# Designed miniproteins, single chains, continued (2): the designs that were tried, part 67

Each design is a single chain, and the fold is of that chain. pLDDT is the mean over its residues in the fold that is shown.

## One batch from the design tools (miniprotein)

Design m6309
Fold by ESMFold2-Fast:
Structure m6309 (fold): chain A 80 residues (1-80)
Amino acid sequence: SMEAFELAGKLLEELKPLIKEGMASIKNAASAAAFAIRSIGIVMDTAERGVAEGLSYEEMLERAREEIERYLEELLAKEA
């Protein structure tokens, strides 16, 4: 939806520092690119589901942050 798309843009702006820091922490360039792409997908999915479920912006932000952080931890563990 257009509402979800606009909310995704706001969520992405708030989460941009986390995504950039995550990319900088990943040593493999392909994994860093995959992290960025997946993080954008997480933001988009969270906004769509959040609108459908009637979640607040803060609840959407928290869910997206947690999923991005979990994926970052998974990628970093694979580089260990």
Scores: mean pLDDT 87

Design m6310
Fold by ESMFold2-Fast:
Structure m6310 (fold): chain A 75 residues (1-75)
Amino acid sequence: EELRREAELYATRAIMFIEMMKELGVDEKKIIEWRKKLDQAVEDFEKDPEAGLEKVRELTREIGKELEDYINKKK
């Protein structure tokens, strides 16, 4: 239950980052790729909550870094 709540918070943050990238004009193909990776990580969580939470955390960090890199590139 606690692991699910934590995974939900990270997944929500990842979705928010993807939405921000879309708003900023990041290529739709890249948006689709990140969305597919997130969907897969959430599916992996249903099979193995402990390993899945770690994957969702790492993916959320990667998406956040990609968004930051995109913002910095525009400066």
Scores: mean pLDDT 81

Design m6311
Fold by ESMFold2-Fast:
Structure m6311 (fold): chain A 99 residues (1-99)
Amino acid sequence: DLKSLLEVVRERAKTGPNKELALELVDKAEELYKKGNLEEAQILLQAAMIVSGDVSEETIELAKKAAEEALKGNLEMAEELLQKALILSSKEIKKKKEE
């Protein structure tokens, strides 16, 4: 349920780092959802979740680029950039648990 995901990600954005960016991405995702652009909305919500985590500037940049490409309608590029951000975020979270 994309509407439930919007609410969950919005609450995560309020409590995490990069709050301003994360909330901006959630707001844009909600606008896309209301227009019926469900794939774009989902990409922006995943980007918002990534930047709400304790992640590197490189991971934040990839998530931002994914959101920008989704807003342009370049879904293939957006998904590729999002996947790179997810992989990098996963490695960063794992490394912090080992340190």
Scores: mean pLDDT 82

Design m6312
Fold by ESMFold2-Fast:
Structure m6312 (fold): chain A 75 residues (1-75)
Amino acid sequence: MIDKYADALGTVARSLGASDETVEKLKDAIRKSKSFDDIPKAVEEATKDLPEDVKEQIISAAKLIADQGKKREAA
């Protein structure tokens, strides 16, 4: 399940012009996350070097992924 979220966020980052290195860093951060709450924080760390506009969009996507994961656990 977590790999699906890693792939989804990786696709978003790539579409926003992130490098392959940044995309792999984001995927790795999600895969190493112990809970959905950790995903936005890990993504924020992984996107430090990106332009503010790109960083904000990727972090927003990460928060949506975390929220969807939590809703699925609650349902």
Scores: mean pLDDT 76

Design m6313
Fold by ESMFold2-Fast:
Structure m6313 (fold): chain A 70 residues (1-70)
Amino acid sequence: MTTAEIYQAADSDGDGRLSRAELRRFLEMLGVEKSDAEIEELLARYSDGDGVLSVDQVQELLVDLENERA
């Protein structure tokens, strides 16, 4: 399953943005387990204060997570 397919499955409303619950589901589908507090920290770091992430912001998030794992 591609990242785009996982994103579409997590984005239940199809509005091209991920809420907190949708971001958690997206990461779980990728095999990334995060607590609610960690999800809130990610939203605070990558969103523009709206509490939602665009596709581009999610891509930046994934790149940074891969770098933090190394």
Scores: mean pLDDT 73

Design m6314
Fold by ESMFold2-Fast:
Structure m6314 (fold): chain A 98 residues (1-98)
Amino acid sequence: SFEEELKKLVEQAEKELAERNAEIDSMDLTPEQKEALRLSAETQVYMKLLEKAIELAEKYGVDPETIERLREAMKKARASDVETRYQILKEEIQRLLS
């Protein structure tokens, strides 16, 4: 089902993020530099997650309005700064999991 495959995508994203954060934590960097890298890593992981979620929604025939909303969110996120991009991605992913 769409829900089962979406949960697997979320689990994969959480695992990738945990691995990236572990790498960042092992680096000889300042706390500020590590925070910037974590934000970048989170943003990249969520971007890929949303791209895969859109493909999954199309595969399962989710309503056109939902798919269009997700595509517009992706377009807006790509055009935004890192902080704004992170907020857009976080909101859409939380909405998909609701």
Scores: mean pLDDT 84

Design m6315
Fold by ESMFold2-Fast:
Structure m6315 (fold): chain A 83 residues (1-83)
Amino acid sequence: SELYKQIYEPFEEGKKLFEEAKKTGDIEKAEKAIELLEKSKKAVQDLIDKAKAVGGEVDPVIYDLLKEVEKLLAELKEFLEKS
């Protein structure tokens, strides 16, 4: 589905690349992980914004996903600063 491709696929791929970067010290993989997680974050934020614009209720799981993406991005930025 479109939701999977915009949110979950880049989230899962970004997380995998970050784990690989931590094991190998591959800075390029860490940078690619940031790009994918930023894409996922934008898609999640857009979903929340659209739901709120029509007075819709947003599932707490969506906010939890946003927090997880933001946490991973913070960890990735710290990893790159130490490299």
Scores: mean pLDDT 83

Design m6316
Fold by ESMFold2-Fast:
Structure m6316 (fold): chain A 102 residues (1-102)
Amino acid sequence: VKEEVKEELIRGLEQGLPADEIAERVRSIFEEKGLPLYGRMAADIARSAYELIQQGRITLEEAKERVERRIDNFDKTLAWLDAVIAERGLTPEQRARLEARL
């Protein structure tokens, strides 16, 4: 799953697509799989990378590396969140609040 997110984000950046368009492509894929948080994460990563490229702060190659690193870090964050929910027996409302902060 994370490899598919990386591939779509990198492809969008290489094509010069706006962050919202990249996010829409990823959301379409992962919402069908029941993983809407990947769409949100992808939008945040795409916006950050796109803005830095537009400002001339990073190269496209550096942006690709940043995307890969941030997705790996987010995957670890989701694993931690799932463990906390399971351990503490959080309600659906409490879970939604934690997910909203990601």
Scores: mean pLDDT 68

Design m6317
Fold by ESMFold2-Fast:
Structure m6317 (fold): chain A 74 residues (1-74)
Amino acid sequence: MSIEERIEKLYEEIKRVADELLASGRLTPAERQIIEMALKAVEQALKDKTEESLRIAERFLERLQGLLARVRAA
């Protein structure tokens, strides 16, 4: 899989998780800010197409997965 394909898949995953989190209505303002940062990070990765930008976006996905676990548990 090319770096472009990896970034595109990551973009789809981040967008899906972000949409689910935002639809939940259970986020704090700080958690909404994390979602905005995650979306900007993956948009930047789509422009840069570098391993570094991909890894930054991957780390944001991990943070969003943590928020999703919290929202589901609450």
Scores: mean pLDDT 83

Design m6318
Fold by ESMFold2-Fast:
Structure m6318 (fold): chain A 65 residues (1-65)
Amino acid sequence: MVKKVKDFHLSLSVIKEELTAKEILLLEEKLKEKGYRLRYTGEDVSPEEKEKQLEEARKLAEENE
């Protein structure tokens, strides 16, 4: 079954500084279950944007199925 998915973008700086490889895998799996595909961007983002991206990712991952 083909389903339209939404992309969720995380900066590489967020990944390197805030998340471990295990946390990235878990987040990717949870987001896929919610209909999102985790995408990585190489662009630098502000500290405020990093916090926002992490908060949004956690909220999406924890959202009820």
Scores: mean pLDDT 67

Design m6319
Fold by ESMFold2-Fast:
Structure m6319 (fold): chain A 65 residues (1-65)
Amino acid sequence: SMEVAGALLAIGLGVDSGKFTISVRIRDGVMELTVSSSSPEAAELLREAEKEMKRLGLKVETHQL
């Protein structure tokens, strides 16, 4: 499905710096990206991932702890 392709692409983007993990969940055509870090670097990673996913036409929700 397109959602599965999006998840594989997100993994391929290598948006994990080794300090942060972005959890990817796909639900009913929506990609949910979550990071468990309040740092500005984690926020930047989420923004880049969201931007790339939306560029592909995916509906995206982001969450930062």
Scores: mean pLDDT 65

Design m6320
Fold by ESMFold2-Fast:
Structure m6320 (fold): chain A 119 residues (1-119)
Amino acid sequence: MEKEIEKLIEETIEKIEKSDPKEALKIVREFIERVGKIAYKYAEKNNEDMYDALKKLKEVLEKLLERLKKYPKKTPSLEAAIKAVEIYIKHIDAIEGKVSKEEADKIREELDKIDDEID
């Protein structure tokens, strides 16, 4: 899992750097879907629950976020990707019950805005 995830992070950052901001949001969404599937299959194989899968997904997203923030050049696409990843991390916290209802509603509104920009 770790080696596959590291490769996906590197490939995702390269794609974001070469993309426009709207495409960067789509790339982030596709990355989250792919990593989520990997984390879920890994948890299922090891008899771990959905909470363990979400924890792994969050750890991977936090790692991607750190790599994006440390990138030497700030482009509009990288800034869009950073904001999207931050919102998705907050969404996982909302699913785990770590935020208030008001904060969860705001996170949902922010996610809907990202989907509207992509679609």
Scores: mean pLDDT 81

Design m6321
Fold by ESMFold2-Fast:
Order: C-alpha cells, then sequence, then structure tokens
Structure m6321 (fold): chain A 84 residues (1-84)
C-alpha cells in the first residue's frame, strides 16, 4: 500500500499531466481535429473521471482529496467544453 505522502505525490503528478493533456486537446481542436477524434477524446476523459472518482471515494488524506477533486473538476469542465 502507498503512504499518504506517496498518494499525494501521485495525485500532484496526475493533476500536472491532466493540465498538459487539456492544453494538447485544445491545440488539436484549434488545428481542426475531426469529430471522430473528439468523440474518442471525450470517452477517454469520461473513463479517467470515473477512475479518479473511485480513487477519491477511498482517499482519507485531505490534501490528496483536494488534488483529486481539482483534477475531476478540470476533466468535467473539459468534457463540457468539448460537447458545446
Amino acid sequence: ALSPAQRRQEAEGILAQTRKLVAFIRDQLAAGAPQEDVDRIIAGLEAARAELKALLAKETDPATQALLQETIALLEATIAELRA
């Protein structure tokens, strides 16, 4: 089992990677990505959101919970943007 400090470090890494992924997705949309690619991206983001919600449900460290909640909120905002 991971320590609270290790889980927090992983959550920080997930948030950082998610921010980079969102920036990349926005660049792809600006470049004219086809709807089929957008649909695939949405499906991937929904799967990631579900996984993070499962992690949040069993997390007891408040700092790690906050990082997971921030990442989930970013994914939800990005999914909404892509569906607009």
Scores: mean pLDDT 89

Design m6322
Fold by ESMFold2-Fast:
Structure m6322 (fold): chain A 112 residues (1-112)
Amino acid sequence: DVEKLKSILTDPNASEEEKALAYARLLENPEYRELLLPIVLERSRARLKIDPNDAVAWFLLGRALHLEGRYAEAVEYYRRALRLAEEQGASQEFIDAIRRALAEAEARLAAA
């Protein structure tokens, strides 16, 4: 539901983890991918310049690389995001989303 995802992104009370999951789902839609991908990349890189331990930023960069077919790099970024998310006590929903994305990227890498 695209309207629900957009609502999360504009909600000032939504967590950064909830917004990251909403961005990841919107990027699955080709209509939004071309528009949002450069924005997500720029914002995620900016976050990492401030905090290199930002699990959300590593996850979104991994997702962007995954969508570009850069599976080996996506796997490395997802692994970093997963370690940081677990260390920081992130939500189980966010951790599970990273694990699913990592498994998908690893399967693609093994097929290449």
Scores: mean pLDDT 85

Design m6323
Fold by ESMFold2-Fast:
Structure m6323 (fold): chain A 94 residues (1-94)
Amino acid sequence: MKEEVERLGIAALMQILVAKTALDMGDVESALDAIRGAKELAERIGKLTGNEELSQKVVEALDKAEEALKNGDFETAKKYLDEASRILKELVES
């Protein structure tokens, strides 16, 4: 279980980094794809750890990042990606 959670956590953090890099390049479509991947991974970690509260907070931050991107607000999107990354690290340690 711990090894699986750690693997999924690394994958989710990498998706957040891909999203931030895509935003720096102005690639909204790639950023949205990476955010969706990170949400799926966060939900899976929540189920494995039983920590649905932290999992829901990660998904909520990622949803807010996606909404900001759809509105062209890249600065707000990056803020929520950073928030999601912080909560995700706590979720993996739970």
Scores: mean pLDDT 86

Design m6324
Fold by ESMFold2-Fast:
Structure m6324 (fold): chain A 80 residues (1-80)
Amino acid sequence: MSAEELIRELEEATGRRFSEEERELLREALRILRSAGISDEEFLRRLIELLKEGKSLREAIFEVEVEHGIKVLEEAVKKV
């Protein structure tokens, strides 16, 4: 799907409207996750779950990135 389609589905599913800064954050995260081989559908589903739990968009994106190993090296370095 396109980044704009993902953002629209996320807004519809969560009842939220994102700022331009949040939309850019989503486009950037989508580029990173696509390069790591994660499907748009999996990313969308997980973001919906996390946002419905009351997490911020930044927290939700970070958690998905950690779950798929994208942020694991940064977290390991910070803990050392």
Scores: mean pLDDT 76

Design m6325
Fold by ESMFold2-Fast:
Structure m6325 (fold): chain A 99 residues (1-99)
Amino acid sequence: KEEVKKLLEEVAEVFRRLADALHQAGPEWDELAETARNAAERVQELIDKGEYEKAANLAYVAAKSLKEKVDNTPGVPAEIRELVDRALELAEEAKKKLE
């Protein structure tokens, strides 16, 4: 499960970067920034506990929710869309490696 741990650590880092990018984009993005930051913290907590299946599922659900909100919001900066897509891609890869 070493490869899954590394993928989940990368997902947590992408969520942290996404939260920072959303915070920098302005106060209208603050709710999404908080969602991304909470996702990063919870994924990291599950990684630290060795609960990789729970971490992968949480990361996937969080990334999918963030992507849905971003896709339904007009005027989202390209950097934010790219980070959301990257988080979902990594979470999907982690889930596949656990199957």
Scores: mean pLDDT 85

Design m6326
Fold by ESMFold2-Fast:
Structure m6326 (fold): chain A 66 residues (1-66)
Amino acid sequence: SMIDELVEKAREIAEKYGASEELIEKVEKLVREGRYDQAGTLLALELGSEAAEELGKALKELKKKV
């Protein structure tokens, strides 16, 4: 599903930017709940705006496919 693909992408982005497993789990939960704005905010605060921008790009690309 789109949500499962986005969750996997969010995990990859968080890992790429050095997130702890605890942070990865929080981001995955927010994405599964459809709380993409809060997931992006958490990534920006903890890992920097570039990580949040990558999540936004992933969401935009998945919206193109549906």
Scores: mean pLDDT 82

Design m6327
Fold by ESMFold2-Fast:
Structure m6327 (fold): chain A 60 residues (1-60)
Amino acid sequence: SVEEEIQKAGETGGAVARNGVRHLEEQRGVTVPEAEREALVQKASQASAEDARREIEKAK
């Protein structure tokens, strides 16, 4: 369903953001605060879900 596709896009966006934070931590030898990591993941998840909804609506 459309709702399932939007949810999956959000989950994927969040996972990509979490992986990006880990990569940045490893490259620079730093640790991102947990609250900041959660905010970045949440923001990326919401943005990906919103983008997916717009694309699905355009593809009709």
Scores: mean pLDDT 82

Design m6328
Fold by ESMFold2-Fast:
Structure m6328 (fold): chain A 69 residues (1-69)
Amino acid sequence: MSGAATIARTGLHDLRRALAEPLSPEARAAVEAAIATLEQVLGDADSISEEEAARIATAQGRRVRAALA
């Protein structure tokens, strides 16, 4: 399994767990958008580098954290 797939799967697991918590509409939208982005990364895992996957995951994580603040 590629490192990109591992990064995407780990991020998706954490984001899906976050959806079970009480979230503002803005936080929920950020989490759902991050899930869609990481599902795309997982689908493209054989074509995307681990570095690119990590950059995408980091950016999505920042967006979700900002929405939760």
Scores: mean pLDDT 80

Design m6329
Fold by ESMFold2-Fast:
Structure m6329 (fold): chain A 67 residues (1-67)
Amino acid sequence: MDIKVTVDAKGMTFGQAVKEVMKKTGLKFLLPEQISAEFKGKVYTKAEEIDEALKKNTGPVTFTVTV
């Protein structure tokens, strides 16, 4: 099942974004491969690509968690 959560993740690292997603979803454990991020219609699934995109993004980001 997919959980979608929107975070104001500008300037965050991938690890910081994962912690915010966990706080908003109430999940106590989350593997990095369970999370993806969507920016301007493109989906990012790799931690390095998400980290780069978050540093350049100034608005809210939609994360999808697969559980």
Scores: mean pLDDT 77

Design m6330
Fold by ESMFold2-Fast:
Structure m6330 (fold): chain A 90 residues (1-90)
Amino acid sequence: DEYKKIGDETRKAIDELREVVEQLRKLAEEYSKKDPELAQRLNETIEEAERVIDEAERLMADPSKVKEAYQLAKDALNRAREALEEAKSV
């Protein structure tokens, strides 16, 4: 079932995105005093990721939108992972 498969992949991407957001929150809190500018950028990435999670979950209710939900979640996950790597390199 194509819809079940892409739905499962979308759920996995959302779950992974939630894990990355959790790590970004910890870093944003840590940097809030040491580097407020970096903390602000991390918080903006977190807010964007949370909006995408909510949108992707809404889209998953419609079988015709599941592929769109997957693409949104995957793109947000890639952006969040890049932000996490950049923050860890500081």
Scores: mean pLDDT 84

Design m6331
Fold by ESMFold2-Fast:
Structure m6331 (fold): chain A 87 residues (1-87)
Amino acid sequence: SIEDLKQGIIKALEQLIKEETNPEAKELLRKTKEKIEKAKSAQEIIDVLNETKKEFEKKLPGTEIQKKLVTVLDNAIHEIKKETGVK
């Protein structure tokens, strides 16, 4: 279900927040988590994940957290598209 997908993403984001020491990265991850919690559709979740990838590319390019986050978010987008048929 979409709620199961949201909870999976939230847990992954919480783990990244726990492991991260960079305050800017932590803040961006917290904001992303809040946006995911408020999302009401598969498309809104995908839009938040793509926006987050773009924001990390602009503010924290080439960092270890960016690499980890991109992998997590790309996997999440793939699963949402697979489960919901969104393109």
Scores: mean pLDDT 85

Design m6332
Fold by ESMFold2-Fast:
Structure m6332 (fold): chain A 72 residues (1-72)
Amino acid sequence: SSAFLEELRSRIEEALRLAEERRFDEATALLQEVRARVNAILPHVPPQTQTELQQFLANAEARFEAVRAAVA
């Protein structure tokens, strides 16, 4: 649902903010929580939604690595 994606998006934005503050352990823990939540629902959603969620995670992880590299 859009509400679920909005919650995940908010958690990712929080993780990125923590990474900008160089709070990498907390940022990584939040990203791991988002990854776990996506992985938990993957078997229960249609194949198109699975692809979209996997792409969403890949994009989130790429954004996180970019922020971490920029502030390290």
Scores: mean pLDDT 84

Design m6333
Fold by ESMFold2-Fast:
Structure m6333 (fold): chain A 83 residues (1-83)
Amino acid sequence: KPVVVIADSLIDAYKAAKELTGKAIAARGKSSIPVAELGLDNGIGVGVAPDSVEEAKRIRALAEEKGATVHVLPGPIADAAGE
């Protein structure tokens, strides 16, 4: 099952995704693209640092639509994606 980690820091998101899956990619300016390309059987983790609350919510929705497990690290932008 694919894993997506959302955090305010790209480095923190990437590190957490890599720890959970053993292999990960980091996404900032194209954060929705790696999530959209994830298949249900893809074991790759994606660490994402959104630039806004609206982007964080959009990324979470896309990840859940693709059947990914979503982890949100504490932070002002990332926490708002948890609603």
Scores: mean pLDDT 69

Design m6334
Fold by ESMFold2-Fast:
Structure m6334 (fold): chain A 83 residues (1-83)
Amino acid sequence: SARKALEEAKKKTDKDLKDTVEKLAKEFGLTITSKDPVEAYNELLEQLEKTKSKKQVLDASLDIAMVQLKGAVDVAIAKEALE
């Protein structure tokens, strides 16, 4: 059903964001303590700004923004199927 597709798209977006933050944290040797995907993302950016180059901060921010954009598109497509 269209409603299940929307719920699955939202859940996948949250999971993809969490997985991306955890992957980037591991690649940069950082420890993320926040369990919420959005809070973990903000913690990652704060630690990157303190310890890494501006280019590494930008590249990580773009990777996360791409995951969020893809998720927003997937959710929008699922919402269109509900109408």
Scores: mean pLDDT 75

Design m6335
Fold by ESMFold2-Fast:
Structure m6335 (fold): chain A 80 residues (1-80)
Amino acid sequence: SAEAQRNAILNELQNKINELKEEKKTLTPEQQKIMDDAIKELQDVISKIKDPSVSVEEAKEYADYILNLVDEVKKKIEEL
């Protein structure tokens, strides 16, 4: 069902937030600030996907966008 697909996406994104929060504990204050900004943007995407007016296809596009952004943020942190 569309609801099941949406819930799967939401669970994936929430799991990513939990992973990032755990990783944040080992980071410097400057790296933590960058990670906090990424976590906030991930939370904003979750809020958008929870809106039933957002289609499952749009939810997938939002999830792909934010997961790619998180990967780029992790690369920037590794360069610090």
Scores: mean pLDDT 88

Design m6336
Fold by ESMFold2-Fast:
Structure m6336 (fold): chain A 83 residues (1-83)
Amino acid sequence: SEELLKELDRLRKEAEEIKERAKKAGLPDLLKEAEELLKEIDEAEKKNPTQKEVDRLKRRLAILKTALDIEITGREFDERLAK
């Protein structure tokens, strides 16, 4: 549906932001995960996506975002403790 395609577009934009943040932070494993997620989003868009598929991609994006936030926050915490 058009609504599911709009949801996928939103997920793609958020995944691109995560990719850029991971790249800027020098986190190659999270960069690779973001690139893999972007490929899955592209594949879902090329096939008529189901709500269940979009929900799975959304959940995976949330996990990846949480992992990135933990890594960045951890580095900032370590830098502040070292000073």
Scores: mean pLDDT 83

Design m6337
Fold by ESMFold2-Fast:
Structure m6337 (fold): chain A 93 residues (1-93)
Amino acid sequence: TQAAIDAQVAGVSGIVDPDTLDAFRDTLIQDAALAQAIAADPRISARLRQIRALHPPFDRMVAVINQVQAYTYQGRIDDAIAVLDAEVAQLQA
C-alpha cells in the first residue's frame, strides 16, 4: 500500500540523501513492474546480478533499474540490455 511505502521511506529519511530517498520510493512503488521486466529476458537478470556484485551507489542502481524498466515496458529489450552492458563497463573501469 502507499501508506506502507511512505512508512518505509520515512524510516530511512535520516540516513540517506533526498535524491536517494526519492529513488528508494520509486523502487518500492515499481517493484512488481521490475519483477515483470526481469522475467522478460534472462540476460536482464544476469546483468543486474553482475552490476550488484560491483557494489554501485544505491541511487545509481535505482536509476539503471528505472531506465531498464522503461525500455522493457516499451518492448525495447535490446535497448534495456545495452543500458545494462554500458553500466557494467563503466563500473569495471
Scores: mean pLDDT 66

Design m6338
Fold by ESMFold2-Fast:
Structure m6338 (fold): chain A 66 residues (1-66)
Amino acid sequence: SSLAENEERGREAARAAAEAAGRPASTLDEIIRLVEEGRLEEAQAINDAILEANRPAQEEALAAAE
């Protein structure tokens, strides 16, 4: 199923992003590039997957930064 495949790809991307913790710029750069290519759906999918995977860690980091 395409949804299941997209979810698995999102999970792998999120895992890679978690592995590269401390490189939010690399994720933003990829999203920007997809947007420039007109691939908004994929940019949204990556953003959502990373946000979901790192939600607790991001909340703690944001609280510490503020």
Scores: mean pLDDT 64

Design m6339
Fold by ESMFold2-Fast:
Structure m6339 (fold): chain A 52 residues (1-52)
Amino acid sequence: SEEERRRLVRAAFLLATGKSLREAAYESGFRDQKTLTRTFTRALGVPPSEFS
């Protein structure tokens, strides 16, 4: 949970700085873009595609 939270915070930061979903996923430690999308949606209630 705490590790997932750290990865999500890093991914959100990377997205905010202009990184693609794919780049944000890899650089934040998610296996792939789909895993990031699922975890992000569960945690924040919106998918990254809506967030962006």
Scores: mean pLDDT 77

Design m6340
Fold by ESMFold2-Fast:
Structure m6340 (fold): chain A 72 residues (1-72)
Amino acid sequence: ARIEAARPAAEEADRKLQEAIAAGKTEVDAETAELVQRAAELVAGRPLPALPKPASLEQVAAAVAEAARLLA
């Protein structure tokens, strides 16, 4: 199912976002941005606009929150 397929990616993306916040970073690396992008696209079931690389912490947090909202 879409939710089951997206859940591990969304959880991993949230974990990396929390690690970046705890480390006091203002942005995330390209690999983390790609992971968040993929999780959001899996949850939405369609292509989404690409996140910039490196992505700001604010943009990544918004994408993770949207993925979580769609999974609920």
Scores: mean pLDDT 68

Design m6341
Fold by ESMFold2-Fast:
Structure m6341 (fold): chain A 64 residues (1-64)
Amino acid sequence: MEAEVSTSADNRLTVFRFATPEDARRFAELYLQVFPSARVVEDTPDRVVVHDPASGRTYVFEAA
């Protein structure tokens, strides 16, 4: 699964860009299974935002 990844300078925000909304959602679902402390903050058809309060990191899974 190909994704373009961008990380902020402080490593607090990581953005994963996928070719399709389906790929973005599947990756977000897999991520949530690996990190049980993570919470969904935003859930739209083309974008899922996950925040992990334990690490202070935010992950964006979106379609291009």
Scores: mean pLDDT 76

Design m6342
Fold by ESMFold2-Fast:
Structure m6342 (fold): chain A 71 residues (1-71)
Amino acid sequence: MEERKEFFKKVPGIGDKRAEILAGSRPEDLLAADPESLATALGLRDPAQVEALRAAIQELLENHPELIPPR
C-alpha cells in the first residue's frame, strides 16, 4: 500500500489523502472510469491534473505490476 501511495504522490495535486484513495482502488477500474467521474471522486478541479493522474495509472499498470493489488 505505502509504495503505491508514494507513487501517486508524485502526481501534481495528489496529496496524502488522494493517494490513499487511489492506492485502495484497482488501477484498471480507475482507467475505465470517465475522467469527469474520477475528478469528482477525488475533488480535482484541474483537467490537467486528471490527465496526469491517468498517465501515472497507465505507467503503474505497464511498468510496476508489483504495486497492483491482487484480485
Scores: mean pLDDT 72

Design m6343
Fold by ESMFold2-Fast:
Structure m6343 (fold): chain A 75 residues (1-75)
Amino acid sequence: SALDEQEKQLNEQWQEVADLIRNRADPAQVQAQFDRLEALLRQYLDLRGFSDATRQAALDHFAALRDAALAYLKA
C-alpha cells in the first residue's frame, strides 16, 4: 500500500540521517537530509489522515529533534 511504501521510505531516511549524525557529517548536509525527511513525514501524516493537532505535534517533535541534532554537530 502507499502507507507501507511511505513507512519504508521514512525508516530508510531516518537511518540515513542517523548515520550522518554518527559520522559527524557537515551540518548543511544533515540539514538537507532533514528537509527531505520532513517532506516525507508530511506526506505520511496526510496519507494516515491524522487530525491537525496530531499532525502538528508530530511536526513539532520532528523540529525539536532536528534542532538538537544540528546543535550537537555545531558544538
Scores: mean pLDDT 86

